# Ledger of designs, part 108: designed miniproteins, single chains

Each design is a single chain, and the fold is of that chain. pLDDT is the mean over its residues in the fold that is shown.

## One batch from the design tools (miniprotein)

Design m3744
Fold by ESMFold2-Fast:
Structure m3744 (fold): chain A 81 residues (1-81)
Amino acid sequence: SLELRISIILFRVTALMSETYLLVKKYPDNKEAIETYKETEEKAKKVKELLKKNTPESVEEAEKLVDEMQEKVQKVEKKLS
């Protein structure tokens, strides 16, 4: 259902925001960690705006953005680990 997809996206965004916040806390002077947090925050805002439209098309676009956010965070996390 559309409602379930929206809930999953919101959960994923919250998890990614928490992960990048902790990354910046662990590496406060690391430029890549800081930049990843900023990018994740900006994309999270865009995702929330897309979800407000409550259409299959906007939800699909939001899912693609979250996938991009997750890939970026995973790459940076692995590089710094």
Scores: mean pLDDT 89

Design m3745
Fold by ESMFold2-Fast:
Structure m3745 (fold): chain A 88 residues (1-88)
Amino acid sequence: MEAARKELARLQAELKAANRAATEASEAEEPDLKVLEQSRDTLRAIIDRLDEIAAAHPELEFDASSLRTGAASSLVSTDRMIEKAKKK
């Protein structure tokens, strides 16, 4: 359980880093589609890992689900950034 809680903290930090990378890539003078796609893939991996933690540790299900909601919201934003970059 303590190891899983530390992993949740790492996933939260990784989520923040992916969000920052996507924002910086979208705000760049020339948006980097590859960086945006990499951030999307990272967000999907975070969601998958959060689902695994929730399944393995029912006592952490609520914390994992809260982070998953944030990651899913970030995925929607990143998908919109990718679509905008593809149209340019």
Scores: mean pLDDT 82

Design m3746
Fold by ESMFold2-Fast:
Structure m3746 (fold): chain A 80 residues (1-80)
Amino acid sequence: SKDDILAAFRADRDAIIAQMNAIRDKSTDPTVKAQIDDLIAELNKAYDDMKSLTEDVAKARAAIMKAQAAAAIKRAQAKV
């Protein structure tokens, strides 16, 4: 169901935000901190937008956002 997709994405979003906060706390680079804050804002906006989408489109959006977030985490970790 759409509610299941939203619940799953919310859980994934919360886990990603926790990982990003940990990276931000270790970083001394203001650019990395700003990029993390932008990603958190994008994840929150994506979740809100998904509430008005069809189930299939919401599922596709969630997959794309999770892939983008995973790539962003790897890039942020590489910069230390």
Scores: mean pLDDT 84

Design m3747
Fold by ESMFold2-Fast:
Structure m3747 (fold): chain A 93 residues (1-93)
Amino acid sequence: LGEAARAELAAVVAAFPAQLADMRARVKALIDALKAGKDVTKSVAQMVGIELELVGLGIDIEWALRAGLIDQATADRYLAELEAIRKEIRDAF
């Protein structure tokens, strides 16, 4: 990868912990809303949006690993966190 692409990926990598925490918080709020019997249609639409964001973040993590911006252990940890969030979504339905 070129220097500009590596710099852009480094900025994306710096955001991974905050993005994962934000996604987890949003998933928890939506699951809590579903359990409380709130607007299921709206909650499902928001959950689909989160699923698409999780796919995108997974791609970014794989590219960060290929670019050498994170090590294998860090990539495995982030991917495990994504898998845990996806499991929370599946278990809610």
Scores: mean pLDDT 81

Design m3748
Fold by ESMFold2-Fast:
Structure m3748 (fold): chain A 68 residues (1-68)
Amino acid sequence: SNEEYLKKNQSTLSKLIGRALRLVADLLETDPERASKLTLGSVVAMLSEDPETGEEARKFAELEGIEL
């Protein structure tokens, strides 16, 4: 389940959250129109393309039924 996955993989979640926050912050400054249209699915999709977060983001998407 989501709760069990999140609790057990806190180090992975810290990486995902940190990258997501940085991504959102960068978009707010460089492309605020795109930032205003961000959804959980779009953020997870962007994280899935990152070599550092891609594997964990894809696994999260699979567990939560998010289409990439």
Scores: mean pLDDT 73

Design m3749
Fold by ESMFold2-Fast:
Structure m3749 (fold): chain A 81 residues (1-81)
Amino acid sequence: DEIRERAAEVRDRMVEAGLKELANTFAQAVLELLALGETETAEELVREAEEALEIEDPEERKRRLAEVTERAKRALEEAKR
């Protein structure tokens, strides 16, 4: 599963950047979205996280990854209703 593999790579890169809590929350939300059949939403979130990881400034990168992670949590809450 391409999206699952990309989500795992994003998680690992976030952990390497010192963002372990965000990484675990993001990965869990994406995996649960995939389990619910929300494949397009999961792919969009992974793409946004990949883009955020390309930001050179560590503080801006962290802020952007936190925003993407919060969106992932919100998308999961909406999908469960």
Scores: mean pLDDT 86

Design m3750
Fold by ESMFold2-Fast:
Structure m3750 (fold): chain A 62 residues (1-62)
Amino acid sequence: VPEKVRMPSGEVVEATAASITAAILLLSMRAKEVMGKSQKEVIEAVKEAALAAGLEVSETVK
């Protein structure tokens, strides 16, 4: 998703690099643990990680 946009002026339009990294790490751990389960479980982990990081959640799930 286009949550990270770096401007030529040196400005970035995103939450924070740390928040994004933390969300990815949390998602990776949960995805690995719930592998073999319903996709809904994995999607829930993504939303939880993004919410905890303060990121804008891309609603691609129902």
Scores: mean pLDDT 54

Design m3751
Fold by ESMFold2-Fast:
Structure m3751 (fold): chain A 60 residues (1-60)
Amino acid sequence: HMMQELKKIEEEKKRLLNDDLYIAMQQLKAAVAGQSVSDEDIRRKIEEEAEKKKKELREK
C-alpha cells in the first residue's frame, strides 16, 4: 500500500538525518572527491532522495 511505503520512506529519512556517522561518511566521500560539503548539504541530499522516492511511488 502506498501510504505504508510513504511512511517507510519518511522513517528512513529521519533515521539517516539523525545518523551522525552516516553524515560524516558522506562528507568524507565528498572531500575525497575534491568537494567541500556541509552537514546541511548532506541533510538536503537525504531529504531530496526521500522526496524523489515518494514522487516515483506516486507516479508509479
Scores: mean pLDDT 78

Design m3752
Fold by ESMFold2-Fast:
Structure m3752 (fold): chain A 61 residues (1-61)
Amino acid sequence: SMEQFQQAKDQALAMAKTLLSRGYSKEETLAKVEAALRREYANDPELVAEIIAFVRKWLAS
């Protein structure tokens, strides 16, 4: 759902910001966010793929 997408996106960004503030690299941050999303949204691999693509673009900005 659109609500689930927005919630997952906000959660992923919050996690990424926290990891970066703790000194993790962009690559380590992306890997950790991906692992967490796959665990929480294991039943929705398409959602995970879309959120990871979003986070990857955000980290590249």
Scores: mean pLDDT 86

Design m3753
Fold by ESMFold2-Fast:
Structure m3753 (fold): chain A 84 residues (1-84)
Amino acid sequence: LAQKYIDQIKESAISMGMSKDTADKIADVLQQSFDMVDQGNVDDAQRYARNTILRLAEDSGLSTGQAMTLANLGVQAVRDYAAA
């Protein structure tokens, strides 16, 4: 389940114009966020995913709207993982 969320968000990032290397960093952020959920820290996982993905997207030259879309996808993936 976790890997499907990671792959889907990576594909979205690449389709928006992110490099593969930067999309791989988003995958690492999501994996760390899921590890935080496994440790019982869902709120920190959501904040980490949102803030880090937003920064990576903005630093990659994505628009604020695209960056917010990716960050929201990451937060939703963390919530869905926590609810499973």
Scores: mean pLDDT 84

Design m3754
Fold by ESMFold2-Fast:
Structure m3754 (fold): chain A 55 residues (1-55)
Amino acid sequence: LLSAAEVEASTEPITLPDGTVTKSVDELFAHALRQAAETLSPESKAEIDAAIEKL
């Protein structure tokens, strides 16, 4: 399994299945949180969005 640190050390950006390209661990983490939020209730999604804004 690829860890976040391993991804950060890579010189190649990661292209996700939806076409999003992430060039840093923070971008990858934020994208993962947004994708998870899509399966959650509107309240949980808002909470995750607020957490991402604080990053």
Scores: mean pLDDT 64

Design m3755
Fold by ESMFold2-Fast:
Structure m3755 (fold): chain A 79 residues (1-79)
Amino acid sequence: MRMTTEELLAQLDLSEEQRRRLEEAARRYGLPKHVLAGGLLLWQQLGERPALRDIARATGVAPEQVEALEAALAEILGL
């Protein structure tokens, strides 16, 4: 991926609290930060919760990881 994790996070305009939650979620769920950033960017672009299929397509994660990723994104956003 040409875009770095920090570049993705900059596009998301995350608060300090949301960035902290992203680091915690990456450790808790064993997901790379760039995958979490990609999922958050998709959510921001849609303005609503993405379908699990759209998350899988955008991030390239395995189907069994999609539910964990969705849960991690919800925690980062405080939902």
Scores: mean pLDDT 74

Design m3756
Fold by ESMFold2-Fast:
Structure m3756 (fold): chain A 75 residues (1-75)
Amino acid sequence: MEEERRREREIQFEQLKSFLYMAYSIAKKLKEQGKEEEAEKEFKKIFDLILETARRLGLSEEEIEELRRLAEELK
């Protein structure tokens, strides 16, 4: 059913957004500890993994661009 596929994609997209927020939280804690370079490296590593996962799951280019914009807002 189409509704089940839409629901799965929405859940997957929301999970990726949650992972992005988790990456931001980890980076923020590292920055608070004075490990700013490690924070940037860790965030970038997790973000790259999120994008690769999105591509493997077959998310649309629009959804991937939304993840990129969200990451820029979070830094």
Scores: mean pLDDT 78

Design m3757
Fold by ESMFold2-Fast:
Structure m3757 (fold): chain A 110 residues (1-110)
Amino acid sequence: MSVKEEILLLVRVLALSSEAYLVARQVKKDPRASEETKKLAEEAAELAVEIGKMLVKKAPVEEILEKIDRLIEKLRELARMLKDINPQTARQAENAVELAEDIKEELERF
């Protein structure tokens, strides 16, 4: 992987972490969100951070892909749980899924 490709991948991971944190913050502020939904949002944000940390440390690609798959599952579930309660935050969670899938595709190419 070139230095340029590594930088672009890191930028995408930082964007993913930012979106996951924004989703978690919006969910925590919503009185209609259950404690289970809030916990799921926090777990998704933590996974996004861990993926970023693993990329910086150049962890094995297989381990990073496993964490990305878990993040995608949590973000999809979160989007489903929020769809009728907070459609805007549900859309942000869906955008985070798309970003995570793009990161996964990039990693699978190498």
Scores: mean pLDDT 84

Design m3758
Fold by ESMFold2-Fast:
Structure m3758 (fold): chain A 97 residues (1-97)
Amino acid sequence: SMEDLLQKGLELEKQVDEIIERIRQLLIEAEDSSPEERLKLVREVRELIEKASVIVGELKRIANLTNDQSLMERVEQYERRIGELLIQRRYLLELAK
């Protein structure tokens, strides 16, 4: 139902917010880590980014099915934030070389 989709969307938003916050914490830790520890942390960051991207894709589907323009705008913000985290991860990988 439409109500079930909206409730699922709220739960998925909570999950992606928690994942993004974890990624931010890991990236901060990676900056001050040894090269070997940094490599392990940036691998975990990649797995979390992939998980967040799947959830954002599901949110985009829900926004389209429910015609929720506000949710679509938040999806675009999530996609931008994930893009910024991917750039930060790439920078840390270059430092590990």
Scores: mean pLDDT 87

Design m3759
Fold by ESMFold2-Fast:
Structure m3759 (fold): chain A 92 residues (1-92)
Amino acid sequence: MEKIKEKIKEILDRFVAYAERTYPPEVAAVLREAFERLKKEIDKAKTKEEMINAVQRIGDELVEKLRALGHDEAAAQVQALTDYILALIDQE
């Protein structure tokens, strides 16, 4: 459990760094806020199911928020990231 949690946090931090170079500042700000919430939920998770549920819920909320702001490309990248993290948890 701890190794996968650390890997997810590293992936999230790397994605924020990518977004800061690639997208407008408002996208990076929205990502930082959502990923800080996700990191806290992941830290509290005791099972794979709890981690999967946290990633799905926060990922879906983030995709909707980015689309509402008109950042469809950023939303698609967040969806791909969410799918990748979910596959990673399942393969643990």
Scores: mean pLDDT 86

Design m3760
Fold by ESMFold2-Fast:
Structure m3760 (fold): chain A 78 residues (1-78)
Amino acid sequence: MKTPEIREAIELESEVSLLIAEYHLAKKLGDEERVEEVKKKLEELLKKLKEKLAKTTDPLAKEILTNAIEAAEAVLKE
């Protein structure tokens, strides 16, 4: 069964995935206001991901959080 840390990491990863999907949809629609709002939400979530990673001990949870951080940073670099 998944540890609490793994479950929390998956929940945060899911939030990142949803925001990335919303970002791409907003860009496709030319909705610059929504693109900016999603970027701000990703920046806040990225901060939470980094704080959670610093407190995480489970190796699999660390990997999930690290991958989520990299995905969020890739979008914010655009």
Scores: mean pLDDT 83

Design m3761
Fold by ESMFold2-Fast:
Structure m3761 (fold): chain A 86 residues (1-86)
Amino acid sequence: SMEEELERFEAYLKTLSPEELQALLEQTAGYAKKLLKLAKEGKVTKEQIEREVKFLEVLIKVAKEKGIEVPQELLENLEELKKLAE
């Protein structure tokens, strides 16, 4: 299930060093920007956006728990994706 996938993803993220998690956040900010562009162009389904939003929220949660600064662009793009996913 998606819940089991999210739990495995969270567990994986918790094994990462702060440096590895920071690098992942930077890569993910770029990914979220591209996803938002495709979503606005109607090239991505709402179900796919909802799935990606849940994974992004888990990543941001773990980063904040570890005291790692989340890129502002990632937070802004996540809020826009959430609006497109209902």
Scores: mean pLDDT 88

Design m3762
Fold by ESMFold2-Fast:
Order: sequence, then C-alpha cells, then structure tokens
Structure m3762 (fold): chain A 100 residues (1-100)
Amino acid sequence: DEERRRLVEEYLRLSIEAVELIREGRDEAEVRELLERMLRMVAEVHGASEEELEAALAKIDEIIEEARKLVAESPEKSEAERAAERERLAAARAELVAAV
C-alpha cells in the first residue's frame, strides 16, 4: 500500500507537469518523451516489474489526452491563475501525503 501510494503521488505530479507543459505550447511528442523518462526513473526506484512499467507507460497517452482536453477547455488562463492553480495543486498533494 505504501509503495502504491508513492506511485500514485508521482502519477499526480506527472499529470500536473503534462498540463503545464502543454499550456506552455510544448510539442506533444516532447511532453511524452519527458513523461516516459520520469516514469522510467520512478519505476527503477520502486523496483517495478517490466509488466508494471509497460502498463504505466500505456497510461501516459491517456494523461496527455486528458491534459490536452483540459487545456483546450481553458486555453486563456492568465499567468496569475496558472500560478494560483499550481500552488493549490501542490497544497492538495501535501494534504494527501499527510492524510495517508
């Protein structure tokens, strides 16, 4: 459970990164490559199996697709709104870690 919670926290962080990178106008292929690198490092640290890593990598496409939809629905967020959103997400993550 502890190991699984750690992976969920990393996935949440990756989702936040994907949204931010797409909002900045980064190419989708570049975003995918960065997320793959980060996920492979997390998998190595946690000793994930090849099957677990493969399943997690398949989720990257879903994360990118969801992030793209979110950005398309809210493309005109101001710099201040984006900064506030990042702060709220960071606080929510800290609360989740503390609650678990």
Scores: mean pLDDT 66

Design m3763
Fold by ESMFold2-Fast:
Structure m3763 (fold): chain A 80 residues (1-80)
Amino acid sequence: SAASKDPRFSKDIAKLVGIALLLSSQGKSEQVLQALKLFEQKKYKEAGKLLSEAARSLGMDDMAEFVEKFFDKLVKVQEE
């Protein structure tokens, strides 16, 4: 619900979810689940790296760059 305050942030969340679902459908479900566990532990840098590596392994470099930038933003918010 808080994500509805900024349309760009809501769109970024939707895109991240879409990427995770796509990676799972392409046989990267184990890496997606590991990234989710890291996210639950607030290890955002490690979670982002694992998801971006999964995307790059499928040749989805643009998606990998998006994931890296998104999780970098989360790390900066956590360091606040």
Scores: mean pLDDT 77

Design m3764
Fold by ESMFold2-Fast:
Structure m3764 (fold): chain A 86 residues (1-86)
Amino acid sequence: MDATIERAIEVLESRGMFDLAQRLREALRNRDIAEIASVIAEGIFQDKEVGEIARQMVFAPRDEALALEAALREKYAEKVAALAAE
């Protein structure tokens, strides 16, 4: 697990996202799983709202997590459609 997060930090730094990389290092030190999920999601999708949804999913009961997953899928579909609309 830690090796995977360290790899994610390297990827964020290689993309120039030094603020997200630093946040991820601090979250790993503090064992803040919600912040780790939030930073990784924000970095991958380059969207702060996606990061916030990921943070909420960590603490959500199953039914609410499914609703948040559906919201993430919808938001991702919009980004894919925008990229496909050359």
Scores: mean pLDDT 71

Design m3765
Fold by ESMFold2-Fast:
Structure m3765 (fold): chain A 70 residues (1-70)
Amino acid sequence: EERVEKARRLASLTQEALNIAEKLREQGKFEEADRIEKKVSEAVKAYRQGNFEEAEKILEDAVKEGKKAL
């Protein structure tokens, strides 16, 4: 069930990225939070186009960048 596992992975990464963006906003790091949210939007677009690998890469990058900003 490759599609289901990929969808769950993307959902988990999306939640993690959005949680990081919220924490960045709470710290007053609005520009960093906006960048993470923009990457999440790009990942959603890639996912809707069927590009799961690209969506995952974008979300992993967003999480990594966000964690460095925290």
Scores: mean pLDDT 83

Design m3766
Fold by ESMFold2-Fast:
Structure m3766 (fold): chain A 76 residues (1-76)
Amino acid sequence: SEAARQRIRDLAARFKERYPELPEEIQKLVDEVLKATPSEEARELFYAALAEAYDRDGIQGVKDTLELALKRLKER
């Protein structure tokens, strides 16, 4: 739905605004996952997932989400 797409865009924008304030180690992990993410749509979905993880568990939630994504990339 249009509402679901707008929610993803809003979440992604919110994470992008927060990104410069994150620890350097977390920024590097984000960059690694995004470098391996082939489409802008997939990148935006990933940013939205990181925003939700931050809302639930802060920096640790972001780190856990990144580690899961990197594990999935290693399976390729």
Scores: mean pLDDT 84

Design m3767
Fold by ESMFold2-Fast:
Structure m3767 (fold): chain A 87 residues (1-87)
Amino acid sequence: STIDEVSKEIEELVEELAKNVEKLSVEEIAKRMLEAIKELSKKYGIPEEELALYLGIAAQEISKSLSEEDRKKMTEAMLLVRKEILE
């Protein structure tokens, strides 16, 4: 289903970002997340707000395996993404 495909792409993105979190700034992580949300929204016709929610859930889950500093970096990037998408 479309939801299963989108969830997989979001999980893959979050895994890639987590692997490189030490090399990326908060702003770089947020930019990659935002670009992915816009591309997925255009590709699948899903609202950006809904994709931001799915991405938030996936990032929270992967953050359980990250250091406290890297988890904070992911969280701050997510807040920037939500602010851009929601207002």
Scores: mean pLDDT 85

Design m3768
Fold by ESMFold2-Fast:
Structure m3768 (fold): chain A 84 residues (1-84)
Amino acid sequence: GPIPLSEVLKNEEETVKLLEEIAEKNNYNPDKILEAAKKKFPDMFTDDEAINKYVIGSLLLKSKNPKVQELGKKLIEESEKLLK
């Protein structure tokens, strides 16, 4: 089921692990990962696409998995592009 924002903030390492599982299940596809993350952590998502990509990208960068880190980097780059 969906995880509340309070639990996300209280346990960042567990949130990163769940995002790693989401990334693997979605074959490291950024759009599918964002959609799955929104279903799992709806409270993390705002009406601002740039903020959403920055928050999820920043969490993915904290992963020890290089493929997940690369996805995090891509989402942050897309967030920065939206802010211009």
Scores: mean pLDDT 83

Design m3769
Fold by ESMFold2-Fast:
Structure m3769 (fold): chain A 96 residues (1-96)
Amino acid sequence: GAGLEEIERIIALLDRAIAELQKLVAQGVEEARELLFEAEILRGLALIVKSVHKLTKEEDESLVEQLRQRAGELGARLETLGLTELGAELRALAAA
C-alpha cells in the first residue's frame, strides 16, 4: 500500500532524474531544461506529501497516486531523451 516508504522511493527516483537532467542541460540539451523544471516541481510536491504524512500520520492515497502517475509521465519523457532505464523505473511506479 501507499506509505512513507513509497513516497521516499518516488523522491529517490526523482533525485536521480534531476541529476541526469542537470547533466543534459549542462551539455546544451534544451528539451531537458523544461523536463528538469517539471521534475523539480514534482519532487517539491513529493516532499510536501511526505511532510503532511509525518505531521498528520495520515496517508493521502489520492495524492500518492497522483505522484505515481506524474512520475510515470516524466519517465516516458525521459525515455525520449535516451534515459531509458530510469524512465522505465519511473513508469513502473505508475503501474504499481
Scores: mean pLDDT 82

Design m3770
Fold by ESMFold2-Fast:
Structure m3770 (fold): chain A 97 residues (1-97)
Amino acid sequence: MKYVYAIAEDEVVLANGKRVRVLVSAKVDMDKGEAEISVQALDEETGEGLALESKVVSLDDPVARFILETPVGKLEVEVKLSFDGKTVRVEVKARVV
């Protein structure tokens, strides 16, 4: 299989009680040894898109850090991939900066 897909989610609660859902998707290209990581921040109550960014990372260093500029503040999102030859695992940590 040329591409392996994985998804992960995290939630950030702001000081005003607003909840932001952080959605992460990873598309792993096994032929290139690369992954495209996409991060989307959504207002959990309304589903409104607040930010969307993507990066390509090497499977030799499968970590991406995102700073999302949103109308409700800056979010730092760290994404780490782990690959065992059969499955891809995605770890996500999101926080207010």
Scores: mean pLDDT 80

Design m3771
Fold by ESMFold2-Fast:
Structure m3771 (fold): chain A 75 residues (1-75)
Amino acid sequence: SEKDRLLELLEQLRSQLKDPTLQQGVDLVMERIKGLSAPEAKELALSFLDSLLTQTKDPEQQKLIEEVREQIRSL
């Protein structure tokens, strides 16, 4: 399902992040998403990733987050 794919993409992002604070943020969003409809889950995830991009100064991590954001946007 769209929601299952969304959760898979967030789990993949979490595994590639090295900052524990950012990993915790992804975990919290994944828990929140489980209780939402697919459109609401997608909007929350995109909003969260936009916030994450403003907090991240590492170009490699920024590219990773942007790639996951685009994959989620296209769902």
Scores: mean pLDDT 84

Design m3772
Fold by ESMFold2-Fast:
Structure m3772 (fold): chain A 95 residues (1-95)
Amino acid sequence: GPPLITLNLNVEGGTTDPDLKKEFEELLEQLRKAVEANGRQLQITVTGTGVTPAANNALRQIVRAVEQDRIPDSIQVNITGKPDSPTIRTGAEIP
C-alpha cells in the first residue's frame, strides 16, 4: 500500500461545542485529502476530551505543512485545554 503518515492527537480540556467539533472534523478530512494527494495514507489516533480552538489551529498548521510537503512520516500533537500555544512534536524529534 502507499506510505503511511501516523498522526497522534492528544486533546486535553476540550469541549463538546458542535461548531468546534465540525471544524475539527473538516480539518481532519482536509488533512486526509492533502496526504492522499501526495500519494500517502494518513492514520489518525485521537485521545483525550473533545475539541478546542487550539486543537483546530494546530490541525490547520499541520494541513499547511503537509500541503507544502514539509511533514515527516510520523507526528505527535499534544494539545492542552488552554487557548495558548498547542505543542506539536514531529516523529524526528525526541520529547
Scores: mean pLDDT 66

Design m3773
Fold by ESMFold2-Fast:
Structure m3773 (fold): chain A 61 residues (1-61)
Amino acid sequence: MEVGERARRGEEEGGAAAGAAAGGLSWQKIMTGPEAGRFAAEAAREAGAERAADGLLHSSG
């Protein structure tokens, strides 16, 4: 496997199922090493949005 073209498809599906991916993230990172990295990036993006909101609320009150 020298081409990452299939990984791009995973990114598209990850975007649509970002919330669902968060629940299964633990399994994904254990099952597939390289693919887990992509999944982690997608989940991190979603978590980033949550952290931004949390940080804002934390600062404001």
Scores: mean pLDDT 53

Design m3774
Fold by ESMFold2-Fast:
Structure m3774 (fold): chain A 88 residues (1-88)
Amino acid sequence: EEEYRERVLEAMSRAAEAVGNLIKAVADYIGTVREARKLAEEGNEESQKEADKLIEEARTNYQKAGDELARVGAEEDRLIAEAEKEKA
């Protein structure tokens, strides 16, 4: 059943993209935390404020990527369930 295969492959492709985006966001977050730590070690108010801002931006990007992966995963589960129902 070609239709079932197409739905699963499309869902897998979207999930792979979301996983890639999350991996990138995690790497960016780790890099940003390292940079923010160096800024905080400078011990002045401007550096601390910039460090806090960088961490918050990276955290927001990480959360967004995680939310998208969850959304795509839920969509994949729904499409697979629908395809199995139609196949039955």
Scores: mean pLDDT 76

Design m3775
Fold by ESMFold2-Fast:
Structure m3775 (fold): chain A 91 residues (1-91)
Amino acid sequence: MEEEIEKIKKKYIEKARDSLRALLEHYGFPEEVIEKVLELFDKLLNGDTSAIEEIRKILQEHFDPETAERILKDILGLIKELKAALENPFP
């Protein structure tokens, strides 16, 4: 049971990462920046809220503040959905 739950959780995390990657590619981020944001996404998923400010800073380096906040909100939405899925991994 635990091993099956861990496999399901890993699939949810992988799908969330793929969705985030697609979102960042859509906004035209370079690969190096996408990888950095994915690393910060993992930290945020593990409860490190300081990653929010690091992501915001990266986004503000590439976009106007309004666009950066919109993208950050989308990323936080993905985290919220993923955490909900991880709390109840079975349909």
Scores: mean pLDDT 78

Design m3776
Fold by ESMFold2-Fast:
Structure m3776 (fold): chain A 80 residues (1-80)
Amino acid sequence: DPVLTKIAEELAYLADIPLETALELVEFLKENLDKPVKEILEELQKKFPEFLERLSKAFDTKPEDLIEALLELIKEELKE
């Protein structure tokens, strides 16, 4: 999906992480759209701890709020 790839590219740039890692993160969120944010956060902290820390610091926001925003973006993109 070109738009999901673009989201991953932007996240990789902002968090200063490899594009491969950002693509894996976006794919993980896509596969877990129906799960509670708390469960998604626990799994992401196991797989991508440094990424979540870097994004939270960059945006001065909580990891939970970041995950909610990313899930909404992915859901909107997949709706049509």
Scores: mean pLDDT 76

Design m3777
Fold by ESMFold2-Fast:
Formats: C-alpha cells, sequence, structure tokens
Structure m3777 (fold): chain A 63 residues (1-63)
C-alpha cells in the first residue's frame, strides 16, 4: 500500500543516515535525524545527495 511504501522509504532514509554517520559523514548544519520525517521529497533528495557525495547542495535553504 501507499502507507507501507512510505514506511519503507522512512526506514531506508534512516538506515542510509545511520550508515553514513557510522562511516564518518556528518549531518548538514541545522539538521537532525528527526527532521528527515518532516522533509519534503525534494529535501530528502538533497539530504540523500549530500550523504552520497559528501558535498552540500548549493545554497540549501531547507528550514
Amino acid sequence: SREERLQREREAMQAMLDAALASGHVLPEGFTPEDIYNFSDEDKGLLGYQVVTGEPAAEPRTF
């Protein structure tokens, strides 16, 4: 269902974040793990980009 997919997406984001932090990556300034649950899909994409590349997106204004 849509709800099951959303839950899996949240779990995947959390797992990705946990793995990145365990590997020495840091959260973008002003972000916490709890914030990912309140992110738009676009903001989640920006966080994912930053976690994968290790570089912040240009002029991230996600607050």
Scores: mean pLDDT 58

Design m3778
Fold by ESMFold2-Fast:
Structure m3778 (fold): chain A 55 residues (1-55)
Amino acid sequence: MEYKVVGDPNAAVFQKLGVKKGDIVTEEQLGEATGIPPELAARLAIHEGLIEEVE
């Protein structure tokens, strides 16, 4: 599953991934950067307004 970065570019997860606003990230990349399960990492990032689902 792919997600678009829409949140704060200084967020710790984005600093670890080396991504910026408008970039596409996967659940696996988010899980690797945060150390939590990929699906949960994606859900938390959506809840925090950091990413949105790509249609």
Scores: mean pLDDT 75

